# Designed miniproteins, single chains, continued (2), part 76

Each design is a single chain, and the fold is of that chain. pLDDT is the mean over its residues in the fold that is shown.

## One batch from the design tools (miniprotein)

Design m6625
Fold by ESMFold2-Fast:
Structure m6625 (fold): chain A 88 residues (1-88)
Amino acid sequence: SAKEAEAARLLAEAILNQDLALADQIRETLPEAAQKVQEAVSQPLRELQQQLDKQYRQQFENASQEEQQQFAQQVGEQLAQILLDYAK
């Protein structure tokens, strides 16, 4: 639906900007749409989280703080992309 696509785009923006206030506002303004989006992306989110957990343990667990921070930014970008793909 149009409201679900809107919620997905706004949640992606909140993740990319690390804007917790925007994320909370979306959940309050579009609660049903936000919940449906979260349910719809639950499977690709779980698959991404499993892949990222493996990568962190293999490559980043003993890495520098700078490398761990860069990895965290890449995680945020990949999470936002799942939401943007849903919004298409």
Scores: mean pLDDT 80

Design m6626
Fold by ESMFold2-Fast:
Structure m6626 (fold): chain A 65 residues (1-65)
Amino acid sequence: MEEIEREALDALTRMAASVLGARLEMVDGRLHLTVHVETDADGAEAERIGRLLEEQAGVRVTVVR
């Protein structure tokens, strides 16, 4: 759904302020985004957004604390 995709992007953009680092790479024809976060709460939110991005855009998000 277009609304979910926009919400996920907006949330990820806001989350970027709390991100210690991010890396984007291509693995087996799929985009993988690795996000480093400081807290478990930020990690849970990043994982939630990552699931939405995976479903809508095929981007896998891996969160590291």
Scores: mean pLDDT 66

Design m6627
Fold by ESMFold2-Fast:
Structure m6627 (fold): chain A 86 residues (1-86)
Amino acid sequence: SEVEKLKKEAEELLKRAEGLLELVRTAKERGLPVTEVVEKLREEAEELKERAEELLKKGKELKDEELIELAEKTLKKVEEVLELLE
């Protein structure tokens, strides 16, 4: 099923977003030099955001509540990452 493939992708994106958030929080707590790493982390977060927004749109088109919820959770984690990188 196409829906099952999209859900699996959404779950993988959520795990990536959670991992990125933990990495950014840990780096900030340890006072690691931020400039070059911040740019790469921002790019990764922006990529995750774009794909999560696409999955959210697709979930709404398919009326799949689980896909919508996974995409929204991913976006929330990505927003936290981007806010911490400001």
Scores: mean pLDDT 83

Design m6628
Fold by ESMFold2-Fast:
Structure m6628 (fold): chain A 72 residues (1-72)
Amino acid sequence: MEAVEEAKKRFDELASQLTPEQRERLRRLYDGYLETLKRFAELTGNDPEAIKEAVEGMLADLEEEAERFKAQ
């Protein structure tokens, strides 16, 4: 899915700015979101628009979490 590939790229960008420990924590959050997206995609019949909206929310949360790690 295009939107999921974009999310992976954004995750890699955010992770590159973090320590190895912070990257591992962000990766666990990312993996949790992927599981949620998989379940959501199944429930919506793989609706591309619904998946795109969910991915955008996931990316916003990941960016906020990465900024919290940097502030510590």
Scores: mean pLDDT 77

Design m6629
Fold by ESMFold2-Fast:
Structure m6629 (fold): chain A 94 residues (1-94)
Amino acid sequence: AKELIEEAKKLIEEAKEYLKKGDPKKAIKKLKEAIRKIAEAARVATEEQKPELIKMVEEIKRLAMEALRKSSKELILEAIGVILEAIGLLLDLE
């Protein structure tokens, strides 16, 4: 779980940088990879790790919503997909 959490954090930071640079396509790709890492971490996470996973999923949802506002029609569906996966994980982690 710890390694997956660290990898997800790096992907979230990379997504933030791509959004700042005006590249929502690359940001969405990094957010998709981050949500997958968190989903895997959630399956093996301890109760003590769940609050950190919840915070990371909420950050991914926020960044995906920001990417959605900056995206072409094709990227909108991918950004919505990340938001929905994030909502699903939050429900599972509560």
Scores: mean pLDDT 80

Design m6630
Fold by ESMFold2-Fast:
Structure m6630 (fold): chain A 89 residues (1-89)
Amino acid sequence: SELEKETRELAEIISDAIEKLKLSGETQAALLEAASLAARAVESGGEYVEEFRRATEKAADLAIKDAGEKAKPYAEKMLEEARRMVEAV
């Protein structure tokens, strides 16, 4: 499904960010929480989509705070994938 594809793409972006950026444990936890909520939104048919959107926004903000300009491309990709997932439900 489209939601399963977007969830996989989001997980890949998050994994890449954690590997390549110097992020705090708090930021890494927030990124992993966003990925978990994305999976739950897909499994529930969109029940957790608002919680997922907020978690993704928080994780993006924390990543930018930790890594600055280097985090912006990852944050932008994460927010775009979250937008696509929200629009798909």
Scores: mean pLDDT 82

Design m6631
Fold by ESMFold2-Fast:
Structure m6631 (fold): chain A 89 residues (1-89)
Amino acid sequence: MLSEEQKKRALERLKKLAEGKATEDPEESTLPGLALKVLKIPEERVPELVRRLVEAEKRFEEETGKKAEEVPEEAAEVMLKEAIEFLKE
C-alpha cells in the first residue's frame, strides 16, 4: 500500500499535469500512465480507477455545467479527490 506522503506527492504531480506542465515522460503525461508509474497501482486495478475518475469527471461537469477540458485545474482537483478515496480502499 502507498503511504500518505506518497499519495500526496502523486496528487501534486497530477495537479502539475492539470496545470499544463507536461512531464518529459509521455507515459506520465496521461492519467492512466501516471497511475501505473507514480501511484504504483497494479495494472489489473487501473480499469477500476479509470472508471471512478470518469464518473468523478462526469459528476463535476453535471454539477458545474463546465466541461473538464475547459477548466482542467478544477476537474483535476475533483479527480484527485476520487483517486485518494480509491487508494484508501
Scores: mean pLDDT 59

Design m6632
Fold by ESMFold2-Fast:
Structure m6632 (fold): chain A 58 residues (1-58)
Amino acid sequence: GDAEVAALGRRLGLSPAAVRSAALAMVEHPIVREIARHELGLSDEELEELLRLGRALG
């Protein structure tokens, strides 16, 4: 939901729109998942949160 997107954005330094776009791209493209993990410094928990969000949005 919007609160989850806002919380992730605050932790990652991203706008809510950027969080939603990244989450969708990570679900559709496994290579984007690995790029985002390295560039954003995602923990396994944060990666799973983004994948869950992307699946809910798609």
Scores: mean pLDDT 78

Design m6633
Fold by ESMFold2-Fast:
Structure m6633 (fold): chain A 89 residues (1-89)
Amino acid sequence: MEEKERLYEEVREKLAEALEFLADDEELMRRLEEIRELVREGRYAEAVELAERAYEELRRRHPEDVELQRQFGLAAGGLMALAAYERGL
């Protein structure tokens, strides 16, 4: 019981840190907002597809920026994970 709550809180903290890191990147924040909207609508498959395309584009434009790529992955994954927890998945 408490273990599931702990994982939810850990995901929330990591998501908050990733969003803070990405806050100054208008294009990436716009992509994350679009993912959040799809997740809110229950369109998880489309959210995953958008996240994958955005990540591929990021890797292509900034292939050496491993930290930026990691933070974007954490943000997109965190948004989807939190929604899954809220739905009991």
Scores: mean pLDDT 78

Design m6634
Fold by ESMFold2-Fast:
Structure m6634 (fold): chain A 94 residues (1-94)
Amino acid sequence: MAEELRERADKLIEEAQKAVENGDIDKTFELAKKLAEVGRELSRLGDAETAMRVADAIEEIAQKLMEMGHREKAVELFGLAAEIRRLARQVAAQ
């Protein structure tokens, strides 16, 4: 399960990066939200390292959306990235 989630995270990161490069903002936002769910599940399974990598990817996507003028979506993604980082740190502290 954790290995499948890591592979899923990698694919979602690649797809979200391509979507933002293509200017498909709605697709980028939906993919980033799916990536956040994967990050939460990785944290639940104790994979703090991959969950942190997911948070980093979401934050990078959020920054690109902010630069493109999509502030509301970017702020929501920054919030999701912060949540995943918090969950990953709690796992690492155990």
Scores: mean pLDDT 86

Design m6635
Fold by ESMFold2-Fast:
Structure m6635 (fold): chain A 94 residues (1-94)
Amino acid sequence: SDIEKEILGLIKEGRVREAMLLFAKVADSLSKDEFYSLAKKMAETLRSLGEVTAAEIFDAIIKNGGIDSRIYEYLKKGDLLKAIHLAYFEMHGE
């Protein structure tokens, strides 16, 4: 899809914040399967570029129920620091 190519292109250009915000903005136009597929591709692309911390945000969104995730809510608000912190907690635990 064109939106998938745009988001993955932003990641490859190092524009990770813009890619995350665009993902959050388009999520309401995606089916549940499209949302999960795109989130997985974003995580894989970020991980392949060494952006492991950013990849964990999408892994945690998938683990925590996608659009209903608190991590996703923080992404919609542009609060990347809270999204990162919550994702780290969810993926690594306490």
Scores: mean pLDDT 82

Design m6636
Fold by ESMFold2-Fast:
Structure m6636 (fold): chain A 65 residues (1-65)
Amino acid sequence: MADELYRLLEEVAKELNEKGIKATVRREDGKVHFFVDTSNLTDEEVQEVVEKVREAAVRAGAIPP
């Protein structure tokens, strides 16, 4: 469900913010949007963010593992 995806992405955003990476989750027109400020991130840090978002989507049942 979109609600479960939103909840899990909020947890990811909180974890990233604790590491100094600006991340925000929003709902718009029934969709869940995840925003990350990547302007100061390395390619490795971007990949870590992508993996965390993917794991959240898998746990929410939005994508296959």
Scores: mean pLDDT 77

Design m6637
Fold by ESMFold2-Fast:
Structure m6637 (fold): chain A 95 residues (1-95)
Amino acid sequence: KVEELLKKARELIDKAADPSLPLEEQVRYLKEAVDTLNELLKIAKPEQIPEVKELIDRVMDVASRVAEQSEDLDLQIEFAVILLKAAVMKTVLDN
């Protein structure tokens, strides 16, 4: 189950990072990645936490880069929410 969710999160982040996709589709993949990471936080063992943290950092990097390309306020708000959720998840894992 954990390995399956880790694979799913990586695949969603890779899709979100594809610059050939519409911004709205990249946002959708980032939101799904965040939801998948939130599920991982509930079931991941201590030895898997470093990998989960790495994926959270990747979500934040992709969201920041894609947000720079958007002039749409609604999309910018969605990117901000994604970044906030990722930051909160990282804080929970550090404590």
Scores: mean pLDDT 84

Design m6638
Fold by ESMFold2-Fast:
Structure m6638 (fold): chain A 84 residues (1-84)
Amino acid sequence: MSREELDEEVRVALWAMEVYLAVKSKDPEFVKEVVDRILAEAPTLSPEARAELVRILKWASEYAKEQGYDEIAEILEEGARRLE
């Protein structure tokens, strides 16, 4: 594993944490900010990293729906669609 690969894995892990914190905040603006930052970085990512982020956003969207955070769920679903 190269330094570049480790940096990308760390970046994805940090975004997963930020997505989790944003959903827990129950603040749609914070969720949108995190999703927008992920989308801005997407062109620099490998297909594998983008696929993992899509998986993370879809999981977070389903969790948000289960909690009744419909607006947050919609933002996360839109982010996942734009990454695909």
Scores: mean pLDDT 81

Design m6639
Fold by ESMFold2-Fast:
Structure m6639 (fold): chain A 83 residues (1-83)
Amino acid sequence: EIKLIKENLEEIYKKSPFAKTIPYDKFKEKVDDLLKKKENGVKLSKFEENTLDILVYESLKITGKITSKQAGALILEKLSKVD
C-alpha cells in the first residue's frame, strides 16, 4: 500500500544499503517518482513493480506486522518471479 511506504520511508532508508551510498533526499525523490507513476496508472517495468513490493514488505517489517525473516522470504519470492 502506497501510504505504508510513505509513512515508513525514512526508516526504510536508514535500514537499507542506500543510507551508505545516496542522500535521503535523492532516495525519496526516486521513490516518490515510482509512487506517482503507480498512482497515475503509468506502465511500470518489472523492476519498478518489484521495487514497490519490496518497499511494502520493508514497511510491514518496520511496523511489526511481519518479522525480518518473513520480509526476507517475501522479497526473495518476489525476486525469484522476475525473469
Scores: mean pLDDT 76

Design m6640
Fold by ESMFold2-Fast:
Structure m6640 (fold): chain A 82 residues (1-82)
Amino acid sequence: GLSVEEQVELGPLLKEILEKLLSLPPEERKKLAKELEEKFNLEIKSDDPLEILEALVKHLTTLPKEERLPVLEEVLALVDKY
């Protein structure tokens, strides 16, 4: 899992991503989930917003701490296209 310090730093971005996922129609969420899977090699089980977010957090925990914020910012930039 993410440390408390990382939750403070990454939390606002994760919240923005979740809010955007919740606002998207199912077809757009499916398209976004596929693009996230292809670009970041995420293992996404469904187009459910919470499962997409869980897959993202799991992926971030596989990265060195210094890479987590840049990757999350790149994910947010991708999500912003929707």
Scores: mean pLDDT 81

Design m6641
Fold by ESMFold2-Fast:
Formats: structure tokens, sequence, C-alpha cells
Structure m6641 (fold): chain A 72 residues (1-72)
């Protein structure tokens, strides 16, 4: 299904983010804070925080659920 495909992609991206040096993740946090859409920036920060907590599965699920909610 589209949801499963989106989740697999998001999970792969979350795992890649977790493999980056902490300095690179801090740069992504700065970009999230500069978002012209505060709700999107807050979501991006929560995804990064879950990845840093060692939970890429929760990060992927949050990202997919938010995209599907926005599309509804």
Amino acid sequence: SMREEMYEKALAEARELGALPAEERERYKEEAAKSEFPAMGALAREVIDLVEAGDPEAAAQLAVDAVLAAAA
C-alpha cells in the first residue's frame, strides 16, 4: 500500500539521519527552527528528537501520519 511504501522510505531516511554525526543533525534542527511554517518545523524537530532517542520506527511513523493527515 502507499502507506507501507511511505513508511519504508521514512524509516530508511530516519535510520540514515541517525547514522549522521550529531553536528549534521544540529544543522537540521536549525533548518527546522527557521521553517516558515512553525507546525512543520515543530514536527521536523520531533522526528529528529525521536531519531536521537534511538527510535527511528517512531520517527518514521510520526512523519507518515503527519503527511497523511495533511493530505486528508
Scores: mean pLDDT 81

Design m6642
Fold by ESMFold2-Fast:
Structure m6642 (fold): chain A 87 residues (1-87)
Amino acid sequence: SMREIKEEIRREALERLRRARTVEEAYEVLKEMVERLKAAGFSDEEIEEVLKELYIEAAETFDEETLRMFQEGLERLGRELREEKEK
């Protein structure tokens, strides 16, 4: 089901983000997750919801350094997505 695919992609991204040691690594994981969700047919709104859920879980479970890398990776991705939408 679409729900199962979404949950699998989100869970895989969360596990990879826990192991990220640089902003670039976090950004790559997030970008790959967004691309996989788009390929699976999810809307921009649904992808935004997945990113919010991922951030909430990360904020509850990640250490301060890993969470910072995640936040900076998200900021970079968000900036890139806004630039694409304006073109």
Scores: mean pLDDT 82

Design m6643
Fold by ESMFold2-Fast:
Structure m6643 (fold): chain A 75 residues (1-75)
Amino acid sequence: SLKEAFKKALEVLEKAQAEDPDNAAKQIGTVQRYILTEIPDRKAAAEVMEIIRKTLREKGFSVEAVKEALEKAIE
């Protein structure tokens, strides 16, 4: 379930990037909303959100850094 939650978050981020490549805030906001509302495993959802928050704190507001962190968590 945790690995599936990370995979779904990554899919949503990649789709958001494809639909609106110039709006990093909208891309990240779309993924965060998806995690909050659509992932049934709320414990897994919390862990995915923590990885995103940690990445934003350490790397700044970077969609590529968030994408890399989600990809690494799937491995």
Scores: mean pLDDT 82

Design m6644
Fold by ESMFold2-Fast:
Structure m6644 (fold): chain A 69 residues (1-69)
Amino acid sequence: SAEEKGRRVLGEALELAAREDPAVAAFLATDDGVQRANAVVEELGKEVPIEDSEEARRRYAELLKRRLT
């Protein structure tokens, strides 16, 4: 489904953000950080149509870095 695809793509974008930004990785090491990250991912998924491409994942990773740090 589109929702399952969106969850997978945004999950991959969050992993990319954590890999590239130590501040995101440190944030995700806390329970509060994980809860906030899940909320931000869910909000982003509702705001924009999720594209399944490498370019889109990179754009989402940058958006997640900005919203989480």
Scores: mean pLDDT 82

Design m6645
Fold by ESMFold2-Fast:
Structure m6645 (fold): chain A 104 residues (1-104)
Amino acid sequence: SIVERVRELLEKILEDVEAVLNDPSVSEAQKDVVVESSVTTLLMYAREVLRTEPPEVAAEILELIAETLERLLDLLRKHNASQRTIDTVEEALRTVREWLEEVR
């Protein structure tokens, strides 16, 4: 299903970000860029799903995106990420939760 494909894509995004956060050769500025890019991608997925999918399917995928953003926030806190990067993820999570409420 589309939900299963999105779940796999979300898990890969989270794994890729965790790998970058664990890489001592990557600068803090480069880590911030990777996280911001990942957030942008997640918000793009959320917007496309709202446009193209039935409300029930959109709601399921938005829940998965929200869960992914929550897991990303936990990873950032464990890696002592910048407050700016944490704020960016928190804002994206609030946005996705608001969209989820509108669809339900």
Scores: mean pLDDT 89

Design m6646
Fold by ESMFold2-Fast:
Structure m6646 (fold): chain A 86 residues (1-86)
Amino acid sequence: VAEVARKLVENREEVIETFVKNSPAPPEVARRAAELFLEGARLLAEGDREGAAEAFAEAAGVLAPYLPPEEAAVAEEAARAAALAA
Protein backbone atom coordinates (compact mmCIF):
# COMPACT_ATOMS: atom_id res chain seq x y z
CA VAL A 1 0.00 0.00 0.00
CA ALA A 2 3.00 2.36 0.33
CA GLU A 3 3.19 2.35 -3.48
CA VAL A 4 -0.46 3.47 -3.72
CA ALA A 5 0.17 6.19 -1.10
CA ARG A 6 3.21 7.43 -3.03
CA LYS A 7 1.21 7.59 -6.28
CA LEU A 8 -1.48 9.66 -4.51
CA VAL A 9 1.17 12.18 -3.42
CA GLU A 10 2.68 12.24 -6.95
CA ASN A 11 -0.79 12.99 -8.36
CA ARG A 12 -1.58 15.69 -5.78
CA GLU A 13 -3.50 17.96 -8.19
CA GLU A 14 -5.79 15.14 -9.38
CA VAL A 15 -6.50 14.07 -5.77
CA ILE A 16 -7.40 17.65 -4.78
CA GLU A 17 -9.67 17.98 -7.85
CA THR A 18 -11.41 14.69 -6.98
CA PHE A 19 -12.13 15.90 -3.42
CA VAL A 20 -13.47 19.24 -4.70
CA LYS A 21 -15.67 17.55 -7.33
CA ASN A 22 -17.12 14.81 -5.10
CA SER A 23 -17.36 16.60 -1.74
CA PRO A 24 -20.56 18.27 -0.48
CA ALA A 25 -18.29 20.87 1.20
CA PRO A 26 -17.31 24.24 -0.34
CA PRO A 27 -14.22 24.02 -2.61
CA GLU A 28 -11.94 25.67 0.00
CA VAL A 29 -12.97 23.14 2.67
CA ALA A 30 -12.70 20.19 0.25
CA ARG A 31 -9.20 21.40 -0.73
CA ARG A 32 -8.18 21.54 2.96
CA ALA A 33 -9.48 17.98 3.47
CA ALA A 34 -7.57 16.82 0.38
CA GLU A 35 -4.36 18.41 1.74
CA LEU A 36 -4.77 16.55 5.05
CA PHE A 37 -5.50 13.32 3.14
CA LEU A 38 -2.33 13.80 1.05
CA GLU A 39 -0.32 14.45 4.25
CA GLY A 40 -1.69 11.13 5.54
CA ALA A 41 -0.70 9.41 2.29
CA ARG A 42 2.82 10.88 2.59
CA LEU A 43 3.15 9.57 6.16
CA LEU A 44 1.84 6.16 5.09
CA ALA A 45 4.39 6.02 2.24
CA GLU A 46 7.10 6.72 4.87
CA GLY A 47 5.78 3.90 7.11
CA ASP A 48 4.13 6.12 9.75
CA ARG A 49 0.78 4.34 9.95
CA GLU A 50 -0.32 6.03 13.19
CA GLY A 51 0.49 9.51 11.87
CA ALA A 52 -1.32 8.65 8.63
CA ALA A 53 -4.38 7.45 10.58
CA GLU A 54 -4.54 10.75 12.49
CA ALA A 55 -4.18 12.81 9.30
CA PHE A 56 -6.88 10.79 7.51
CA ALA A 57 -9.23 11.16 10.50
CA GLU A 58 -8.56 14.92 10.57
CA ALA A 59 -9.37 15.13 6.84
CA ALA A 60 -12.68 13.35 7.48
CA GLY A 61 -13.32 15.69 10.43
CA VAL A 62 -12.88 18.77 8.22
CA LEU A 63 -15.70 17.41 6.02
CA ALA A 64 -17.88 16.35 8.99
CA PRO A 65 -19.90 19.64 9.28
CA TYR A 66 -21.08 19.07 5.68
CA LEU A 67 -22.15 15.44 6.24
CA PRO A 68 -24.93 13.94 8.38
CA PRO A 69 -23.44 13.23 11.86
CA GLU A 70 -23.76 9.45 11.41
CA GLU A 71 -21.90 9.51 8.07
CA ALA A 72 -19.20 11.83 9.45
CA ALA A 73 -18.44 9.46 12.36
CA VAL A 74 -18.30 6.43 10.03
CA ALA A 75 -16.00 8.27 7.59
CA GLU A 76 -13.56 9.24 10.37
CA GLU A 77 -13.47 5.67 11.73
CA ALA A 78 -13.09 4.16 8.23
CA ALA A 79 -10.23 6.53 7.36
CA ARG A 80 -8.36 5.71 10.60
CA ALA A 81 -8.94 1.95 10.22
CA ALA A 82 -7.78 1.96 6.58
CA ALA A 83 -4.45 3.62 7.47
CA LEU A 84 -3.80 1.27 10.41
CA ALA A 85 -4.66 -1.83 8.30
CA ALA A 86 -2.40 -0.74 5.39
Scores: mean pLDDT 72

Design m6647
Fold by ESMFold2-Fast:
Structure m6647 (fold): chain A 81 residues (1-81)
Amino acid sequence: MKKVTVTKTGISGYTLKDMVEKTLESLGGKNIKLVSLDGSTNTVTFEADLPDSVTEEDIMKIKLSYDGYYGGFDSVKITDV
């Protein structure tokens, strides 16, 4: 199981949560669980079973065109749990 922490400013924390959850699902994530959402820093943390081939760069470079937002995430950290 991996812990994934993502930050993106300029959008709501709830929008970020939904974007990250869908991103992890698209990368083959299983058992995806929201651990925390910090709206003050626009940071979300998930726990998920991710393929070992998935890197922080793979998450960070994903283009966001959801609801008119463009670009990727500002920071991504993956740690083992």
Scores: mean pLDDT 77

Design m6648
Fold by ESMFold2-Fast:
Structure m6648 (fold): chain A 69 residues (1-69)
Amino acid sequence: SGLDSALLIVEVAAHDLGLSEEVKAELKEVVRTETDKEKLKEKITEILQKAGVSKETAESVGEAVASEV
C-alpha cells in the first residue's frame, strides 16, 4: 500500500540520517495522520530540519514520502 511504502521511506531515511527513535516515531505518526499531501510534505520537512537535517535533504525526503500517499 502507499502507506506501507511511505513508512518504509521514513525507516530508511531515519537509518541513513542517524535519526533518533523519537524523531522516527514523530515522522511515522505524521504519515499515518496527515491526509493532505502538501501538508504531509511540509510537516516531514519541518520535523527533519528541527532534527538537524539540511533543508535540501529534508525537502527531498518530504517529497518522496508525499509521493507514496
Scores: mean pLDDT 88

Design m6649
Fold by ESMFold2-Fast:
Formats: C-alpha cells, sequence, structure tokens
Structure m6649 (fold): chain A 92 residues (1-92)
C-alpha cells in the first residue's frame, strides 16, 4: 500500500520509481524556495503551526540526510499516520 511504500523509500529499501505516483516531486534534486514552500504548505494543511515551525520540520528532515523525495515521503507518511509536529521532526 501507499504507507508501506513511503516507509520503504524512507528506509532506503525501495526506489523512487516504486512511489513516484504518490509524490508531487519524485525527481526533485534541489530544495528550491518553490519546493520548500510546497512541503511547508503540505505540513500546515494538516497542522495548526507557524511557517517557522513547518520550516524547522523540513530542516530537521534535511539534517537527517534525506533526499528530497524522502523528505516528501516523510511528510506524506506523517500526515497518513497522523503524527504530531514533534514526531514529524523526529521521523527516521
Amino acid sequence: NMESKLQGLLNGEISVDEVKDYLILPNAKELTPKVRNLLVNAIRARYPITVKEANEIVDSLIDKGLSLPQIEAAVLLGLLKKLSPKELRNLL
């Protein structure tokens, strides 16, 4: 299912090609302002947090060494699992 495939991408167990139908940015290689804004908006659509807090979540996932497709998968997985903002920051 979608959740298992997103988790597999996060764990480095499957390729981006196996989850590309679930991702908006499966081929994104750079965290441009536009890409960052899309991730921030996705987080804020489900969580009543500030732009600063949403950016801190994105930065936390980057600091864990995740690729951009893995960061999007982490956000989507967190939304599917209804994780708190703190749990999203600590995902992986």
Scores: mean pLDDT 76

Design m6650
Fold by ESMFold2-Fast:
Structure m6650 (fold): chain A 89 residues (1-89)
Amino acid sequence: SELEKLREELEKWLEEVKNKLAELREKYKDNVPPSLTQLEQKFNELVDFLRQVGLGLLAGSPETLAKLKALKEEIEKLLKEIEKEEKES
């Protein structure tokens, strides 16, 4: 139950980040900020990690959960950086 909820929240969050990345890529296609490049790299790292672990087994290891949390926090930090730049531009 809790694991299913975490998975649903993760899948929704991943889709939101993917959609935001597509928007940012189009917006900045001719002048890509370093933060956007880092965000894309971290998002791809997270997607590859989830593919390797298998979404159905994410909850089996404290190490797996810790790595997922760390990658998510890094992505959210980069998103906030980009949002700040957009508001001040």
Scores: mean pLDDT 76

Design m6651
Fold by ESMFold2-Fast:
Structure m6651 (fold): chain A 91 residues (1-91)
Amino acid sequence: SMEEEFEKAREKIEKNKEEVEKLVKEYKEEAEKLNEKLAETNDKKEQIELLREGIELTTEKLLELFEENEKLKEEVEKLKEEALKKLEELE
């Protein structure tokens, strides 16, 4: 039924939300640790390496977020196709 397809979409959105929230939490915790180390060091070479780690961390987490969003996009597109096919069966 159409109601079952809408419920599947809701479940997929909730799962994506949980995974995104987990990635955001992990990013914040790792970023806070790097910021604490950066605040405690007066060595320029160590500061540059910590900033490099921060850039890599941010890039890596953004790519992970994009991957999760692409998965949701593909799943939503499949649900749309299935819903439209069911609608055609009513004609």
Scores: mean pLDDT 80

Design m6652
Fold by ESMFold2-Fast:
Structure m6652 (fold): chain A 83 residues (1-83)
Amino acid sequence: SESERRWQQLRAELRKRLQRKARELQEEQVKLVEKGEISREEAHERISRELRQEARRLLQEYLEQTDDPEVRERLREELRVIE
């Protein structure tokens, strides 16, 4: 269906954006660990928290841009499991 195709497109875009964000966060956190400002464990927790926040932001953005009720329901389900 068109709704299914739209959902698959948004899901693929979400994954790409989160992968890019993960790379940026990894680079930032590695520098902080190397400087002795945070532990490797804290770096891991920070990356996990930031990625969850980014996922929530992107899902909310997609909800604002999408009027398709089936896609909106899937986006709300994803948001619920991240929270």
Scores: mean pLDDT 86

Design m6653
Fold by ESMFold2-Fast:
Structure m6653 (fold): chain A 95 residues (1-95)
Amino acid sequence: MIDELIEKFVQAAKEGDNEKALEYFKKALEEIEPLIDSEDPIEALKGAVDRAVLTNLALKLLEDDVAEEVIELVSERSGNPEAMRKVLEELKKAL
């Protein structure tokens, strides 16, 4: 379940276990991707919200070098990687 993966991610990040946090982040992102690509607009919106929440938490809780890896993982999985990377870099500066 996505919620359980997000909880495990937050716990690992709070403990300073960046490697484990990234592992749970990646697993949660992989579960969210099929929802975003759904033809059901409600399911697609839920997936987009979950990805935004997960990414925002990662940028807040993780060290800068680990946050850069998160930005790359999310950007590579977007329809416009360059635009997504710029948005996430600006979001990181605002946190």
Scores: mean pLDDT 80

Design m6654
Fold by ESMFold2-Fast:
Formats: structure tokens, sequence, C-alpha cells
Structure m6654 (fold): chain A 105 residues (1-105)
């Protein structure tokens, strides 16, 4: 891999990370707007999602995932979070669901 190829991968990884964080924030803000989360619950959910995204990025780096594999893993993660928020899951239930996704990644 050339230095230029490494720079392009870093740019793509950063762009995917920003998009995933943005989608996670929007999911929490929508749930809060709909009255499904308090301010305190929203803060806790954002912290748990940030942890999950960081762990997926670490796994992608350590296991040399392709950009497509990382994108698919982030999409799966966000789908699980969306379902948990829709079902009114507690922070502990969300944490357990995130840990299950990370274990299967």
Amino acid sequence: MTPEEKRQEAIQLTALSIRAIGEAVQLVLEAKREGRLSDEEAETYMALMARGIRQLLKLAKENKWSIEELEAALERFLEVVREMLRNGASPAELEAAIDAVLAEA
C-alpha cells in the first residue's frame, strides 16, 4: 500500500465515522422530540452509541476490514440502535445489544 492509498483510506474512514455519528445523533434527537427519551436518557444513549462506533472502528483497524465491511457493520449497528430506541429500551438493554453486535462483528 502506497502513502497515497493510506491517505485515501484514512479520508474514507473519517467520512464514514462522521456519517455514522451524525445518524446516531439524529436517531436520539428524533426519539427525544417524540417524547420517548428524557434529556438524561438521550445523553446516556449518545455516550453508549459513541462507545459502540469507536469499538467498531477499532475492530475494523485491527482486523483489516475493507471500507465496505466497515460500512455494513456500521449500518447493522445503527439498525439495532433504531430498533432498541423504537422499543423503549433501557440504557442497560441498549448496552447489552451493542455488546452483542460487537461480539458478532
Scores: mean pLDDT 80

Design m6655
Fold by ESMFold2-Fast:
Structure m6655 (fold): chain A 111 residues (1-111)
Amino acid sequence: EKIIEEVKKLLDLFKEAVLELARYYGLSDETIEKINKVLDELKKRVLEAVENGESFETIEKIVREGMKKLIDIVIEELKDNPEKALYAEFQLRVIERSFIEKIKEIFEKNK
């Protein structure tokens, strides 16, 4: 289905953006593995919700819950550098906002 393929592509771009940010901040391989597990779970939950015909509001909730987990992981590793932690959180929130807006556009376009 067109909507599933558009959302899947957007999820792949989202994962790439988060992982690029993780590498930029020099996060450990162990932390990057934790991030990958959260991203894979998020992708699975979002795609299942889309396939089941769930509302945009349900998908937004799934994304926000996943982002909270990602931010907590990143902040924990960067806790000894509060300036880096704050900037990383800011960038993750920008990625989250952009992702949610693009999902909303896909849903509105395919009504």
Scores: mean pLDDT 87

Design m6656
Fold by ESMFold2-Fast:
Structure m6656 (fold): chain A 94 residues (1-94)
Amino acid sequence: SIEDIRKAFEKELKELLEEALANPEMPLEEFIDKVLEILRKKGVPEEVIEEIRRRMLAIAEKNKDKPPNEQYELLAKEAVVLFLEYLDEQRKKL
């Protein structure tokens, strides 16, 4: 189900966020790349991955003056929103 896919994604994303918070020297681009790899494994196509990457980089730029912990949390939250938008588009095509 869509909810099971969402919960699985949120669990992996939470684990990645906990890793980033334990290692706040992790570059934001590396964090974004790891988020995108989770999405690839969930079957998100590369064209959508590239669009999500651009949107996440824009969020990172807007929040560059925030503490690292807050930047990771904002990017994780945005990743959930973008994945849900993708799942909603897929649902509407079925």
Scores: mean pLDDT 82

Design m6657
Fold by ESMFold2-Fast:
Structure m6657 (fold): chain A 69 residues (1-69)
Amino acid sequence: STKELIKKSVDILIEQADLAIERGDVARLETLIKSLEQMKKIAEKLGLDDIVKKINETIERVRQALAAA
């Protein structure tokens, strides 16, 4: 289903974001925040509140990592 595909895509993006934070990969973090914001809009449109919350928490971690660079 579309919902399952969105959940899997979000989980992959979150894992990639956390790895990029650990590595201090600023260029990848800048790309990933755009992908996360795009996926957040899709999840909001579908009413996937739990997924939206998880994306928001990840975006905040990415923003903190970028501010520390």
Scores: mean pLDDT 87

Design m6658
Fold by ESMFold2-Fast:
Structure m6658 (fold): chain A 116 residues (1-116)
Amino acid sequence: MVVVEQSGGGTFKAGSSVTLTGKVTGLDGATTVFGWLAERPGRGAEGLIDGGTKRGKGASPRFQGSLDKAANTAQLHLTNLQEEDTAVYYILAGGVSNGKPRFAAGAGATVTVSAA
């Protein structure tokens, strides 16, 4: 069974920084790929990071992805938060389990940004 555990989120002031973390189990680590997606109020789902580290063309340069392959974790670093960054952030994981492709999403982490 593929399990994705997601942590982080909360209420932050504009100008602060936060790191969201996801951990996957049940995928072959050599084939595991991570992505991050934001669901903003009234705007739908937007891709932020693909391949764990590559920022999407429309994503803010304030957003950075990192990986810890040994721990099967991925991090999304949100720096200099703006009120417009208020969203639910989802980690996505894909890879192989028992020779079959598998895909899973985290439960989401809500980030609320208040005025400074």
Scores: mean pLDDT 79

